# Ledger of designs, part 55: designed miniproteins, single chains, continued (5)

Each design is a single chain, and the fold is of that chain. pLDDT is the mean over its residues in the fold that is shown.

## One batch from the design tools (miniprotein)

Design m17889
Fold by ESMFold2-Fast:
Structure m17889 (fold): chain A 55 residues (1-55)
Amino acid sequence: AALQQALRDFGALYDELVKAGVSDYDEMLAAFRAHPNPAAAAVGIENLEGLRKLS
């Protein structure tokens, strides 16, 4: 339940940032760090770091 909610909150924030024109990695990372849901912030940060390491 908590993980599913964190994934939904991550997806919603990511979509909002993309629509706002945010494409810089560091700016996206800062936005996820500032999210009021720490579980969503953690999921977002892990996903961004994972993608960067695989790229």
Scores: mean pLDDT 71

Design m17890
Fold by ESMFold2-Fast:
Structure m17890 (fold): chain A 100 residues (1-100)
Amino acid sequence: KVKEEIKKLLDEIRELTAEFDRLVYTPEQAEANAKADNKIFERLKSLIDEGKYDEAIAGLEDLKRQFELAKQQYSGEAKEILDRIIEVLDKAIELLKKAK
């Protein structure tokens, strides 16, 4: 049950990231980013399925740092989406910490 809740949060982060990319990148760049993001999120899901929660937490914390840095470059709607991504990342990290 907890693993499924965390995976649902990862799917939400992926959807928000795609929404952000559609605002700030060309369609071609957004498609390339979506392919890279899918690999990252599938790896995180695999770590969670394997019970490798410390590695999954580290990966999510790395993503959070990247999005917090990105927020310094953006304003308005793009920044609001980045804030939502960070909020969902924090929820996923806390659930993983509790699942250990």
Scores: mean pLDDT 86

Design m17891
Fold by ESMFold2-Fast:
Structure m17891 (fold): chain A 81 residues (1-81)
Amino acid sequence: SPPLRSEGEFEAELSDGSTLRVRWESEGDRTRVRLRIYDPDGELIDELELESDDRTALMARVQDHLRSLGAGEAEVRSRTV
């Protein structure tokens, strides 16, 4: 069987009007997450990439980070590739 792969995207509006985009991809036991923050004018102001072999712990840290930024509840989109 081919290796299990999955990917997903999350977008949230922050309390200051900035937009956070989170994209993740997973292959086997490795997960990579890219976070991008856009200001209210749509300009990219920050980019961060995280990688871990513990997908559950990594995604929990991403969710905690989103809550700390005041994102609130937002739609999480995921798909299997």
Scores: mean pLDDT 68

Design m17892
Fold by ESMFold2-Fast:
Structure m17892 (fold): chain A 118 residues (1-118)
Amino acid sequence: KKEEYLEILEKSTDPLEKARALANLGVIYFKEGKYEEAVKYFEQALKIFDEVDAPLFEKARVYANLGLAYKKLGEEDKALMYFKAAEQLIETITDPEERARAREVFEKAKKGEPVPLP
């Protein structure tokens, strides 16, 4: 629920936990059809993920969700850019099992379903 993620943003001192909360708020706004708000939250999450040593799998999810949100806004060039960023990041995952899971999540996002973070 929105309230739980807003509390994390206010109370948590862990940047990664805040980034996950922002990404999950983005998913909630996306499901409500509020794609501009979803983009804003995903971009905030991505900024934090870029600043910390975040798990590649989680960062790839944010890229994929951001691409999907831009696609819903008709911003095809931005959507393709973020989908390409997600694909490139997935290819850098050295663990074959984790890379396969990241690809499954990415395909889900490309089919129109935003994927929440843990």
Scores: mean pLDDT 85

Design m17893
Fold by ESMFold2-Fast:
Structure m17893 (fold): chain A 107 residues (1-107)
Amino acid sequence: AAAAIIERRRRLELEYRRLFENEDWEGLKALVNEELGVELPDEVADLVVLLRALTGMSPREAYEFVQEHGPEETKEFLRELLEEKKKTATPEVLKRLERLEEELEKL
């Protein structure tokens, strides 16, 4: 049982990295739903993906954060975190942060 859990986790981490590098936003949301074993409302899935991208949280940790704080407080936290990260970002990281900011503004 343990080996199967480790293999699944490794597969999901590699898939997350691939989707993140390719800016596949819909794929990242689908992966969150797969990892949590549920179908989240699109707005919650979007916030979980953004929170993970900016903090490195697991899907479960990010989902619990959204559940505890609500969508509006989570958006405010993400805006503050984006501004802080942009201050020290390399040009490549800054481009990624600007793309994440665009996704947040759509919510």
Scores: mean pLDDT 80

Design m17894
Fold by ESMFold2-Fast:
Structure m17894 (fold): chain A 69 residues (1-69)
Amino acid sequence: EMKALVRQGAVLYTAGGIKAVALDFEGKTEESERLRKELRELAEKGDALAAAGDVAGLQAVVERLRALA
């Protein structure tokens, strides 16, 4: 269901954001910037897929976010 995928994506996106903040605190700025860029691209793609009603595409975005968490 799309609502469940959107909720799961939001949780995983938040986890990725926390990981990026932790990398910044460790002085790993390049790693943090790379992770933030990928999270941003996945968020933009996820928003477009959700707007199009593409449940399968949104599921693939959620699985990628899970791999980054």
Scores: mean pLDDT 83

Design m17895
Fold by ESMFold2-Fast:
Parts: C-alpha cells; structure tokens; sequence
Structure m17895 (fold): chain A 81 residues (1-81)
C-alpha cells in the first residue's frame, strides 16, 4: 500500500540517521545529522501531499517527523553528558 511504501522510506531514513549518529564525534555533527534527517522527512511529507496520500498516511509522516526530532534531541542531550 502507499502507507507501507512511506513507512519503508521513513524506516530507511531513520536507519541512516542511527548509523550517522553512532559515528558522530561532536554535538555539532549530531545537530547537522538532525537537520539533514528532518529535511529528508519533510521532503517525504511534501511528496506524500503531492501524491494525494490519505490523511492517515500524511499523519503518519507528520508523527515520524515529531518522533525523529524528539529522538535526535534526546541523543544530543545524552552526548552533552
């Protein structure tokens, strides 16, 4: 389904985020990784809207953006400790 395709793309973006975050050596690198990850998720959201995806699919991508931001912020704060 279209939703399954967007979920798979979200998973791929978050897997790449995790790999990059694990290799980061500074807070500045983590902040850049966060920025690039959120930009990729926003592009996915824009694509979902352009494709006429269901409200449920759009809501899932919007939720993924919020979750990714929260996860990245938590990892940045843990790195500062």
Amino acid sequence: SMMDEYLAQMDAIMVEYGKRAKKAKTVEELEEIKKETLERLQELLDQARADGASPETIAAVEHAIRLAEALADKEIEEFKK
Scores: mean pLDDT 86

Design m17896
Fold by ESMFold2-Fast:
Structure m17896 (fold): chain A 70 residues (1-70)
Amino acid sequence: TDAKLQEVLEAVARAGEAALRALQAGADPQQIYDLIRQAQDTIQRQVDAGDYDGAIQTANELRDRFEALA
């Protein structure tokens, strides 16, 4: 549904903000890029399958990984 897609977008935006903070804290740009690419592929497949809750979980896990790098 549109509401679930909005939740996915919000979770992705939070992960993106965490990525920027990790970069500001001196995290390796290549590591950040690789994590984003892997998560983007997974989230796209989950959204295409209608697995919005899985997509939100993947984005939240990405955010947590970036927070650990900051």
Scores: mean pLDDT 87

Design m17897
Fold by ESMFold2-Fast:
Structure m17897 (fold): chain A 53 residues (1-53)
Amino acid sequence: MEEDEKLLEEAIERIKQSLADNPSLPAGLRQRLEDFIERAKKGYEELKKKEKS
């Protein structure tokens, strides 16, 4: 469980770093990566709520 959380956080950071390193990425690809990050964050928060419920 904690390992999965760390892996998710690392994946999000890697995507953020990729966006920072590649500012010339096509807008469509950038939008998809940002959408993925938001979905991952929401999934993580929902998982925490479900475990506490």
Scores: mean pLDDT 73

Design m17898
Fold by ESMFold2-Fast:
Structure m17898 (fold): chain A 68 residues (1-68)
Amino acid sequence: DSGKLSKLERKILKLLVDSQRPLSAREIAEALNISQSTASKHLKNLEKKGYVVRNKDGKYAINWEAQR
């Protein structure tokens, strides 16, 4: 499904907005009490959908450019 966000993906986006900084898959996994593998999978889906961008350090942030 390319259009609809899962409950977990919505939680990831909220965490990124609330943290005001880029987060690694590990940091997101720890904050949401999920595996790093699960966090990485959902972050890749969010990146594919244009909701997040990965920086040079491998950390993810909200893609404000696509949301404007």
Scores: mean pLDDT 79

Design m17899
Fold by ESMFold2-Fast:
Parts: C-alpha cells; sequence; structure tokens
Structure m17899 (fold): chain A 82 residues (1-82)
C-alpha cells in the first residue's frame, strides 16, 4: 500500500540522516587527527551513499530496503578501518 511505502521511505530517510551525521563526525575526527586523505575518502563515500539513496527512492519498496542494507554494509566496512 501507499502507507506501507511511505513508512519504508520515512524509515530510510531517518537511517540516512543518522548515517550522514556519523560520517560527518568521522570526517571531523579525521581532520582533527591530521588525516586529510582519510577525511576525503569518507567524504567521497558520503557522496556515493547519498546518490545510491536518491536512486533507491525511485525503486519498489523491497529494492529500496535492499539498497539501504547495502549502504549500511558500506558504512560498517568504513567504521572497521577506525
Amino acid sequence: SIDDYQAIVAKALKEMREIQKKLQELIDKAKEEGKEELAREIQILGEKVSERFINGLLLPPDKLKEEMEKIKEEVKKLLKKF
């Protein structure tokens, strides 16, 4: 239903905001530690996951969920480098 789709989109938007906040915190930390190259890599990942999310919003609900899982896994892999 449309209501189910709206709920999935609202959840994905909330998750994306939390991811963006976390990535910004990591950029700030990397810059504070003088790790400018790492800060740039995190910024590039942030741009890529934002693009993937925008494209995911054009997909059916099940595919949007799959794209959000992929975004979360990419972020999780980055976090393991810290």
Scores: mean pLDDT 84

Design m17900
Fold by ESMFold2-Fast:
Structure m17900 (fold): chain A 68 residues (1-68)
Amino acid sequence: MVYEAENEGGMKATIKFPHEPKVGEKVEVELTLEDGSKVKLEGEVLEKEGDKLVIKIGNTIFEAEKVS
C-alpha cells in the first residue's frame, strides 16, 4: 500500500508498505525536494489513525494519507 505526504516548504514524500504500517516501524521513503530532486531516506511511523499516518523523515514531520 502507498501513502503520500507534502510538508511545509513543498517537499513531497512517497512511502510504500508491503503490509499495514505500525507505529514505531522504520521504512524507506522517497522524498521529492522543492527543486524536483529525489532522495531516499529512512522514515519512522509515529502515529496511525485510519488512512492517516504521521511519519518522521530525518528532522521533518509529515502527515501522510493512504492513496492505494
Scores: mean pLDDT 79

Design m17901
Fold by ESMFold2-Fast:
Structure m17901 (fold): chain A 98 residues (1-98)
Amino acid sequence: SSEETVRRLLEESIRLLKEIKELLEKHPDDIKKQVVANLLLVAVSTNLQLVIKISTDPRIQALAQRAADLIVEAGRNPEKRLEYLDEVIRLLEEALSL
């Protein structure tokens, strides 16, 4: 079902975001690890765009859109990146609880 697909995409995105956060926290000066983290963020953004298109719940769509917007901000503002990623995880966990 579309609801099962949405749940899977949200769970996968949360898992990837936690992995990204760990890479950035443990390896702040490792350019190669930062490149990997950025590629994983692209994968998360793709998953969130699918959630927005597939979900029938406007609340889930709104939370996924806000999360996607914050991922863009995380890429543009490295000093607040971890803070934005924490908020993205919170928004997606909220969406998963609906």
Scores: mean pLDDT 89

Design m17902
Fold by ESMFold2-Fast:
Structure m17902 (fold): chain A 85 residues (1-85)
Amino acid sequence: MEEIIKQIEKKADKAGVSEKDKKEIIDIVKEGAKLGMTEEAVKDAEKMIEYLKKGDYRKYSVLYTSTKIRLIGADIDKRLAEEKA
């Protein structure tokens, strides 16, 4: 996990991503890992970095929002499955 985060940080730094955007992308990777969605979160994070590198803030914002919605849904599903209420 820590090694994955360091790799994402290096890619973001090399692409000239702002500290704020970098933190948001890293938070997505951390949330995805908590939900067992590490591979998807990493792929989305790398795509976000590429969009920011190209200055495509529209595609970045759309991907960021859709990824956040997916993570929220996965968290709800996980909690419901664990409760067996």
Scores: mean pLDDT 81

Design m17903
Fold by ESMFold2-Fast:
Structure m17903 (fold): chain A 97 residues (1-97)
Amino acid sequence: MTPEEEERAAEELLEEAERLLRERPEEVRRLAEEIRRRLEELGLLEEYEAKLKEIYEKYKELFDRVMERTKASLEEIVAAILIVQHERHQEILRELQ
């Protein structure tokens, strides 16, 4: 029940991320590079890489599929997810106004 709902939510989020990677690849790449630079400056890059590995291992089949189809890196997929989440947040705020 709850694990199936979590897996479905992850799959849906990754499908939207894949669409962004196809439609706006340069925007996603720039965000991924900016995130890495800022984390390196803050000394958090190692922690970020460890968390990326943990998330990748949890959803390996879904990530591998997106990576194969888009040729994007794991960092670029995460950046695309952040854009999707940000845009969803902006839509909610717009509807509440």
Scores: mean pLDDT 80

Design m17904
Fold by ESMFold2-Fast:
Structure m17904 (fold): chain A 95 residues (1-95)
Amino acid sequence: SMMEEQRKAAEEALERAREYLRTAERKAIDHANAGDFRGARTLAGVGAWEALELMNAVEEAEELKPELQERARRMSEETIRRVEEAIARLREEAA
C-alpha cells in the first residue's frame, strides 16, 4: 500500500541519517581525543546539518516529512550533546 511504502521510505531515510550521525560522532570524538575541540564541534554540527538535509530530500515520504524532520532534529541534538559531554570529560581529565 502507499502508506506502507511511505513508512518504509521514512524508516530507511532515518536509518541513513542515524548512520551518518554515528560516523560524524566517531570523527568528532577522534578530534576531541586529539585536543581539537573546535574541530569536534564543527564535525558534530556539520553532521547534524547534513542529517536534516537528508530528511528534507525525502520525496517518497512527503506526508511523514514533519515527523522525520522532528526525529532527525532530536537525533542530531543527542549527537551534539554526546560530543559536548566527551569534550567536558577530556577537559576535566586534562586539569
Scores: mean pLDDT 83

Design m17905
Fold by ESMFold2-Fast:
Structure m17905 (fold): chain A 102 residues (1-102)
Amino acid sequence: MKEKAEEALKKAEEALKKAKEYEKKGDAKGALEAAKEALDAAVEALKSGDMELAIEAARLAIEAAKYAIKAAEKVGDKELKFEAEIIEGLAGIVLGVAKLLG
């Protein structure tokens, strides 16, 4: 495994943990920012060329986005929910690309 891909996976895991913590606290904006961090990490993993780790990072980014969607729903913020749904969709694209190339 490449060190850069491993670092990206760790960033995705940390971002998911942050998204869960922000959702629990009712911080929808914090949860969305954490989901964006998870997506960025998944893209870094994809760029590293390690498709197995990119698949794992993308799955974590999808999960982080789902927590951001849940947080936005709890506070009734339709704009934050829409942004979180975009992040979920983009993470799904990263997952699809990683599966196609791996």
Scores: mean pLDDT 87

Design m17906
Fold by ESMFold2-Fast:
Structure m17906 (fold): chain A 61 residues (1-61)
Amino acid sequence: SQTITATVIAPASTPEKELIDKAKKQAEDQAKALGLTISDSRSVTTRQGDRLIASVTATAV
């Protein structure tokens, strides 16, 4: 198994769901490129100044 992390940064006015969906897609694309499938994932969203940061951490098998 491998840990895959994808992070997307956008303006704080960006819908949180849109940002999380983009980060999840990046994690899925990374897993697919390695011939793996995501078995578990967590998402965290943080506001930092005028930015919104979404990070997805996934376990791929």
Scores: mean pLDDT 85

Design m17907
Fold by ESMFold2-Fast:
Structure m17907 (fold): chain A 61 residues (1-61)
Amino acid sequence: MVEEERKRFEEAYKTGSISEALRAAVELGTALAKHYSPQKANEEAGKRIRELLEKAAKERK
């Protein structure tokens, strides 16, 4: 189960630390690969990273 990794990402995302949120997203991807598949890890973690970068640009623009 990857709930702890997801919670860590959400917490880092709320604090506004892009670096910390990216680290949490990578850790989530690693956990997803271990418990599900590399494909799911790439899809979910990649989506989170993209959303984080887009949010940083749009929210402050």
Scores: mean pLDDT 74

Design m17908
Fold by ESMFold2-Fast:
Structure m17908 (fold): chain A 105 residues (1-105)
Amino acid sequence: SDEQKEQLLKQIYGEIDIIAGLLESEELKKSLTTFLNENQNTFSVKDLETLLKTLKTLNSDVKSYSTTEKQELVQFLLESIPSLKSPADLDIALGVFVLKRVVLR
């Protein structure tokens, strides 16, 4: 429903604010907001639920990150986000980053 979509969008903007604060990156906030704004008219309720889940997971994960890992994540996302077309693409990109972090530990 439109009300569900509006509620999900409010939560997503909140999660974007949280990640920008945790990673201390205004450019990341701008990049994520641009991604959402350019694609939101094509996003289904399920797409928005996927995006919200992905951002909540990211916000939880970054709390355990070192300063170096946070800086690497910001760079990775700023390079990746402009080419993403869906919430699923963002989830895949973050999965790649997490795998790289675990392997390079």
Scores: mean pLDDT 83

Design m17909
Fold by ESMFold2-Fast:
Structure m17909 (fold): chain A 100 residues (1-100)
Amino acid sequence: MEIIERFLKLSTAVSVRGLSDEELKELLKKLGFSEETAELIVKAREGDEEAEKELEEILKEELEKLKKLQEEIDKLPEEEKEKLLAELKEKAAKVREELE
């Protein structure tokens, strides 16, 4: 569950373009990202190729974790799967609300 929330937060943070670098860093800290991750996202936005590559590797790692979680979800009974998906939608809505 935390892996999906983390991936959604990362994906949303990368897509936010209306904020200054300082505002973006503060927003990322409020979302629970480390200072290193926040700085990496800011540097990637500025066109730092090394930061872009490192961010892509982080996103790939989170995506692989999501694939493993998806395999686990697919093994669950339908009722448990629906309940888990409802919880994930609720968490995704909260992340989007925080990013307004």
Scores: mean pLDDT 69

Design m17910
Fold by ESMFold2-Fast:
Structure m17910 (fold): chain A 100 residues (1-100)
Amino acid sequence: MEELLKKLEELSKLVEELGSLPVEQAKEKLLRLAEKAKELGFDELAEKLEEIVETVEDPEERIREATRLLMTKAAELLKKTLDPAERAEVEAALARTLAS
């Protein structure tokens, strides 16, 4: 449980970083986020982020697709949390990060 919550916290930090990215530098910044995802053990997420960089040419669309992917992964991790109190706390923390 704690490992899952820590990974979700790190994932929410990646979403926050994505929200602060300049659109013109989206490709370079998204590749950096993919490396961070690999370090966290999210190999599939990292591969999908790299795929977005290669297949999506519009910088704004790259940011939208990457944000959607990160949000989907965060939601999947939340669903695996079994303690209702821990789940509510993590959902609240994620919502605060995504609202920023």
Scores: mean pLDDT 70

Design m17911
Fold by ESMFold2-Fast:
Structure m17911 (fold): chain A 55 residues (1-55)
Amino acid sequence: AQAEIEALEEGDRKYLEIMKERLSKAKHPKTKAALEQAMKDFQEQSAKEIAEIRA
């Protein structure tokens, strides 16, 4: 349903904002790489879930 997609998009937006803040405060290269990878994986997973709901 459209409302479910909107709720997921809102939650995803808030989560990514938190992750971006963590990334900006991270000083260790390994931590930065891990956060960037986690954000990428999350965005890919979210896109897949939304596509499945629309199917």
Scores: mean pLDDT 79

Design m17912
Fold by ESMFold2-Fast:
Structure m17912 (fold): chain A 61 residues (1-61)
Amino acid sequence: MSFIEVGKAAEEAARKEAERQGKPFDEALSRAVYQVLVDGLKEGLSLEEIKRRAEEAARAV
């Protein structure tokens, strides 16, 4: 799976969680999702695990 496809899926998961909380997908959350993507790919995590961590990042804001 390409970096772009994984990144898009992670961003969508975080956006969905932010919407549930009534919060905008801002620059800080975008930066957090990018870090989750980079770290997850370095660790060899699955797409589903990277999406889960992106959602957790959105919940932490």
Scores: mean pLDDT 78

Design m17913
Fold by ESMFold2-Fast:
Structure m17913 (fold): chain A 80 residues (1-80)
Amino acid sequence: MEEERQKILDEFRERIVKLLEEAGYPKELAEAWADRVVQALEERMKKEGLTLEEFKALVDRTLAQIEKTIENIKKIRENK
């Protein structure tokens, strides 16, 4: 169970780092930001006792929100 959740978090982290790097952020900053989000998700899992399915849904929703935020940041940075 923990191994499956860790795999979901690892894939999520890698996706966020890639999105931030593609948006022009340095790797170190992207990794630090992704680590904070991963920590917040882990803390939420512990507090709420989420099932694997609920956790996967939370991660998917969080990723979608982050992708939208990064797209908005890219648009702002590209528009002078």
Scores: mean pLDDT 78

Design m17914
Fold by ESMFold2-Fast:
Structure m17914 (fold): chain A 71 residues (1-71)
Amino acid sequence: MAEVVARLQANPNDGLAVARLIGLIFAEAFDEAEAVVGEPRNREQLFAWLDIAGPLALERLRAVDAEVAAA
């Protein structure tokens, strides 16, 4: 993560760094959602899982974007 952020601070248009950042953030958001609601076994659990993972990923992306802009 920190290495990807440093790379984006040097070049905000680095498409590979952007792709890596998105992948890392979503992987962590999905892991955190699974830790809270477990592996989804039905549709209601799937929606609960996505309801946690989606906002978490967006919040983390915005936080990293602010960090890159502030540097």
Scores: mean pLDDT 75

Design m17915
Fold by ESMFold2-Fast:
Structure m17915 (fold): chain A 74 residues (1-74)
Amino acid sequence: MLPVPSPEELERLRALAEALAAGDLERAEALARELAASADPVTRQLGYLGLAEVARARGDEEAAAAYYERALAV
């Protein structure tokens, strides 16, 4: 079967989406960093996408671009 995120990773993904929607960039960054450290490639990709969105929201377009490139590299 294809790898699936753990229940803890699914909870972090939901928490990341909620933090981003609320504009809680500090919490979103912490959650995205945890997801980017995942052994699951899809979860890791979503973690880098989360870091890119946080960087973009902070106006750091260079960091955002680097995280998007990392997400696309899988």
Scores: mean pLDDT 80

Design m17916
Fold by ESMFold2-Fast:
Structure m17916 (fold): chain A 77 residues (1-77)
Amino acid sequence: AEEVTVPTLDGEEVTLSVDEGIDLALSLAQEALKKAPASEVPKAIALVLKAIGLKLETATGDQITALAKEALDLLRK
């Protein structure tokens, strides 16, 4: 498995294994869902489902990084 680079809330980037990257992206998506306003709940749910899908299927580093970025954007509002 390849390593993935995932952005953090601190403005840093972390190099993780694919599995760790998926887990971090799922955690960020779940946190975004908890904090989402009603208008953004469907998007937040879609991100959580997408992260779960990445754990069940073959995931690329780009997909993991993109999902984490979308979750962080929802968290930043």
Scores: mean pLDDT 75

Design m17917
Fold by ESMFold2-Fast:
Structure m17917 (fold): chain A 66 residues (1-66)
Amino acid sequence: MTLEETLQLNRDGVVRLLKAAGYTEEAEEIENIEDLQEAVDKGRQLLAEKFGPQHRADATALAAAL
């Protein structure tokens, strides 16, 4: 894959996770970022802020939010 294809897949993955968690507005913000690298970096920051270090608790919260 090209670098652009790899970044696109990472961006799509982040957007999918945010939407699945109910963070639709944040997912839309990521989708509106033209620079794929910036979109991925912002998405990773949002995932860290929303899901933090409590991965098991976050998984339970995600299931409850869906």
Scores: mean pLDDT 69

Design m17918
Fold by ESMFold2-Fast:
Structure m17918 (fold): chain A 98 residues (1-98)
Amino acid sequence: MRDAIDYLKLGYQYYQQGNYDQAITYFDQSIRLSDPHSQLRGLSNFNLGLAYEKQGNYDKAIKSLQQAIDDFTTSESDSAYAQLLVEYAEYRILKLKK
């Protein structure tokens, strides 16, 4: 059985290929195997949101990006990378809400 990071990597590979259905499936599995309030879960939810946005499913994209923000802000992460992902997720949410 693959672990959470393996599913995140698989999801991103399918995302890069434009196969958003498979990307969503693997990001969802990565989320389910990730620890609550972890950077890994945040990154998986962030990429899930981007995949839903690519499909035009803006409601699910917004929800996933909001979960990513929560995961990053509750994960004890003080990394510049996590901060940039939070800012970018907030920006994407604002644009998707019109």
Scores: mean pLDDT 82

Design m17919
Fold by ESMFold2-Fast:
Structure m17919 (fold): chain A 66 residues (1-66)
Amino acid sequence: SELRERALELARRAAELWAQMIKYEHPDAKITIEVDPEEGVTVTAEHAEGTIVRHFSVEEFLELLK
């Protein structure tokens, strides 16, 4: 679906922006971005005080495009 492809691209951009914000707050953070075309984008940030994981779902961004 063209609409789902657009939703995935928005999820990827949101994930990249959020990762940049986390890296600014935690310069030591190791950032990993995983893309699943069916589910969305998962960002994992490993820093000195722990690990933060955030998921940006295709379904959430699909609702924003309606």
Scores: mean pLDDT 85

Design m17920
Fold by ESMFold2-Fast:
Structure m17920 (fold): chain A 63 residues (1-63)
Amino acid sequence: MREEAIRLIQERTGLSREDAERVIDLVEKGEDANAGALLIHRGGLTADEARQVIEEVRKLLGL
């Protein structure tokens, strides 16, 4: 689950493992706005793409 979420983020954004883990930690804490900002500004995603990635990450984490 967590490893699958890391890979999903990396495939969608090209972010490093450390940055992908930071996104996951923010999602686990319910800080979706901060997770989205990281995906947009560092991952190069649009707001809609970032929202979709967060929802898929939540699903993989059982949230």
Scores: mean pLDDT 87

Design m17921
Fold by ESMFold2-Fast:
Structure m17921 (fold): chain A 66 residues (1-66)
Amino acid sequence: AAIEAERPAAVAGADATYQSALDAAKQGNTREANILAVASMILYAAAGVPDEEVRKRLAEVDKAIA
């Protein structure tokens, strides 16, 4: 289906940004991690990922910063 075919590509882009946010957080780059985390949140929301899943992913970035 068209929605399913487009969604995996959009989610993959969001996942790449999210992984960059986690990597920045683990390296102590808190500002970069927050910027990338917000960017990944916007990309996940645009891809139709539920708010609960987006919030869970943001919490993982916050945990990596702490």
Scores: mean pLDDT 76

Design m17922
Fold by ESMFold2-Fast:
Structure m17922 (fold): chain A 79 residues (1-79)
Amino acid sequence: TKELLEKLLEEPYKKAYETAVKEGAEAGKKVVDDYVAETSARLRAAGAPQETIDFAAESIREVGMKGVEEGEKERKAAE
């Protein structure tokens, strides 16, 4: 459903953003990497095709890295 897709992308963005604001871009990137790894592992365990796993990983990385960039900008503006 649309709600599941929104949550799948919203959580990586929000967590990466919050982490980048508090701890910096490197910590935010690690959060994105952890979400990519966890989601890829879950999809693989569920028998998803490699193309689906790759698409989900790319989508999470794109949205999550946007969160890192925006969070780092906020962190720098506060300094």
Scores: mean pLDDT 81

Design m17923
Fold by ESMFold2-Fast:
Structure m17923 (fold): chain A 67 residues (1-67)
Amino acid sequence: MTVEEAEAFIEEQLRQVEREEPELLEAARIVGEALLAKFRAEVEKKALDAAEQAAIAQARALVAAEL
């Protein structure tokens, strides 16, 4: 499932919940916020260049390793 498909699915579910059970809308919002936070973290990681982050992680591992 792509982000676009997931978004469309969630929107349709939210419309049903608005009519039948507004309480589920609150739960869906909490889940949506958690997913958005995870997505943001991944995007920021990519924006900093995976190569640079890999180099930093490698350097930290070498410094932390006391052999």
Scores: mean pLDDT 68

Design m17924
Fold by ESMFold2-Fast:
Structure m17924 (fold): chain A 88 residues (1-88)
Amino acid sequence: PVSAVKDLIQSLARELGFDPEQIQRLMDGDPDILRAVEAKDKKVAQAIQHMLRGIRNNDPIGGLEEAKKVADPTTKAALDRLIESLRK
């Protein structure tokens, strides 16, 4: 579950134009990169924060469910697909 959640976070950040080094810093909890994500898309930043918090709290699926509540329709569709996949 954690690897799939990390892959989704990386995909969302890449779609916003972040490079692989910036994405790795985001995964490490760098607040400057998270702030840069928020400047580009507040809803994506909120979704990523919920997903990262879920990983930290050893509840990656719960993090995805919380991210889904704040996500835009495109991100929500990706979250729905991932949650369904992880329940199989």
Scores: mean pLDDT 82

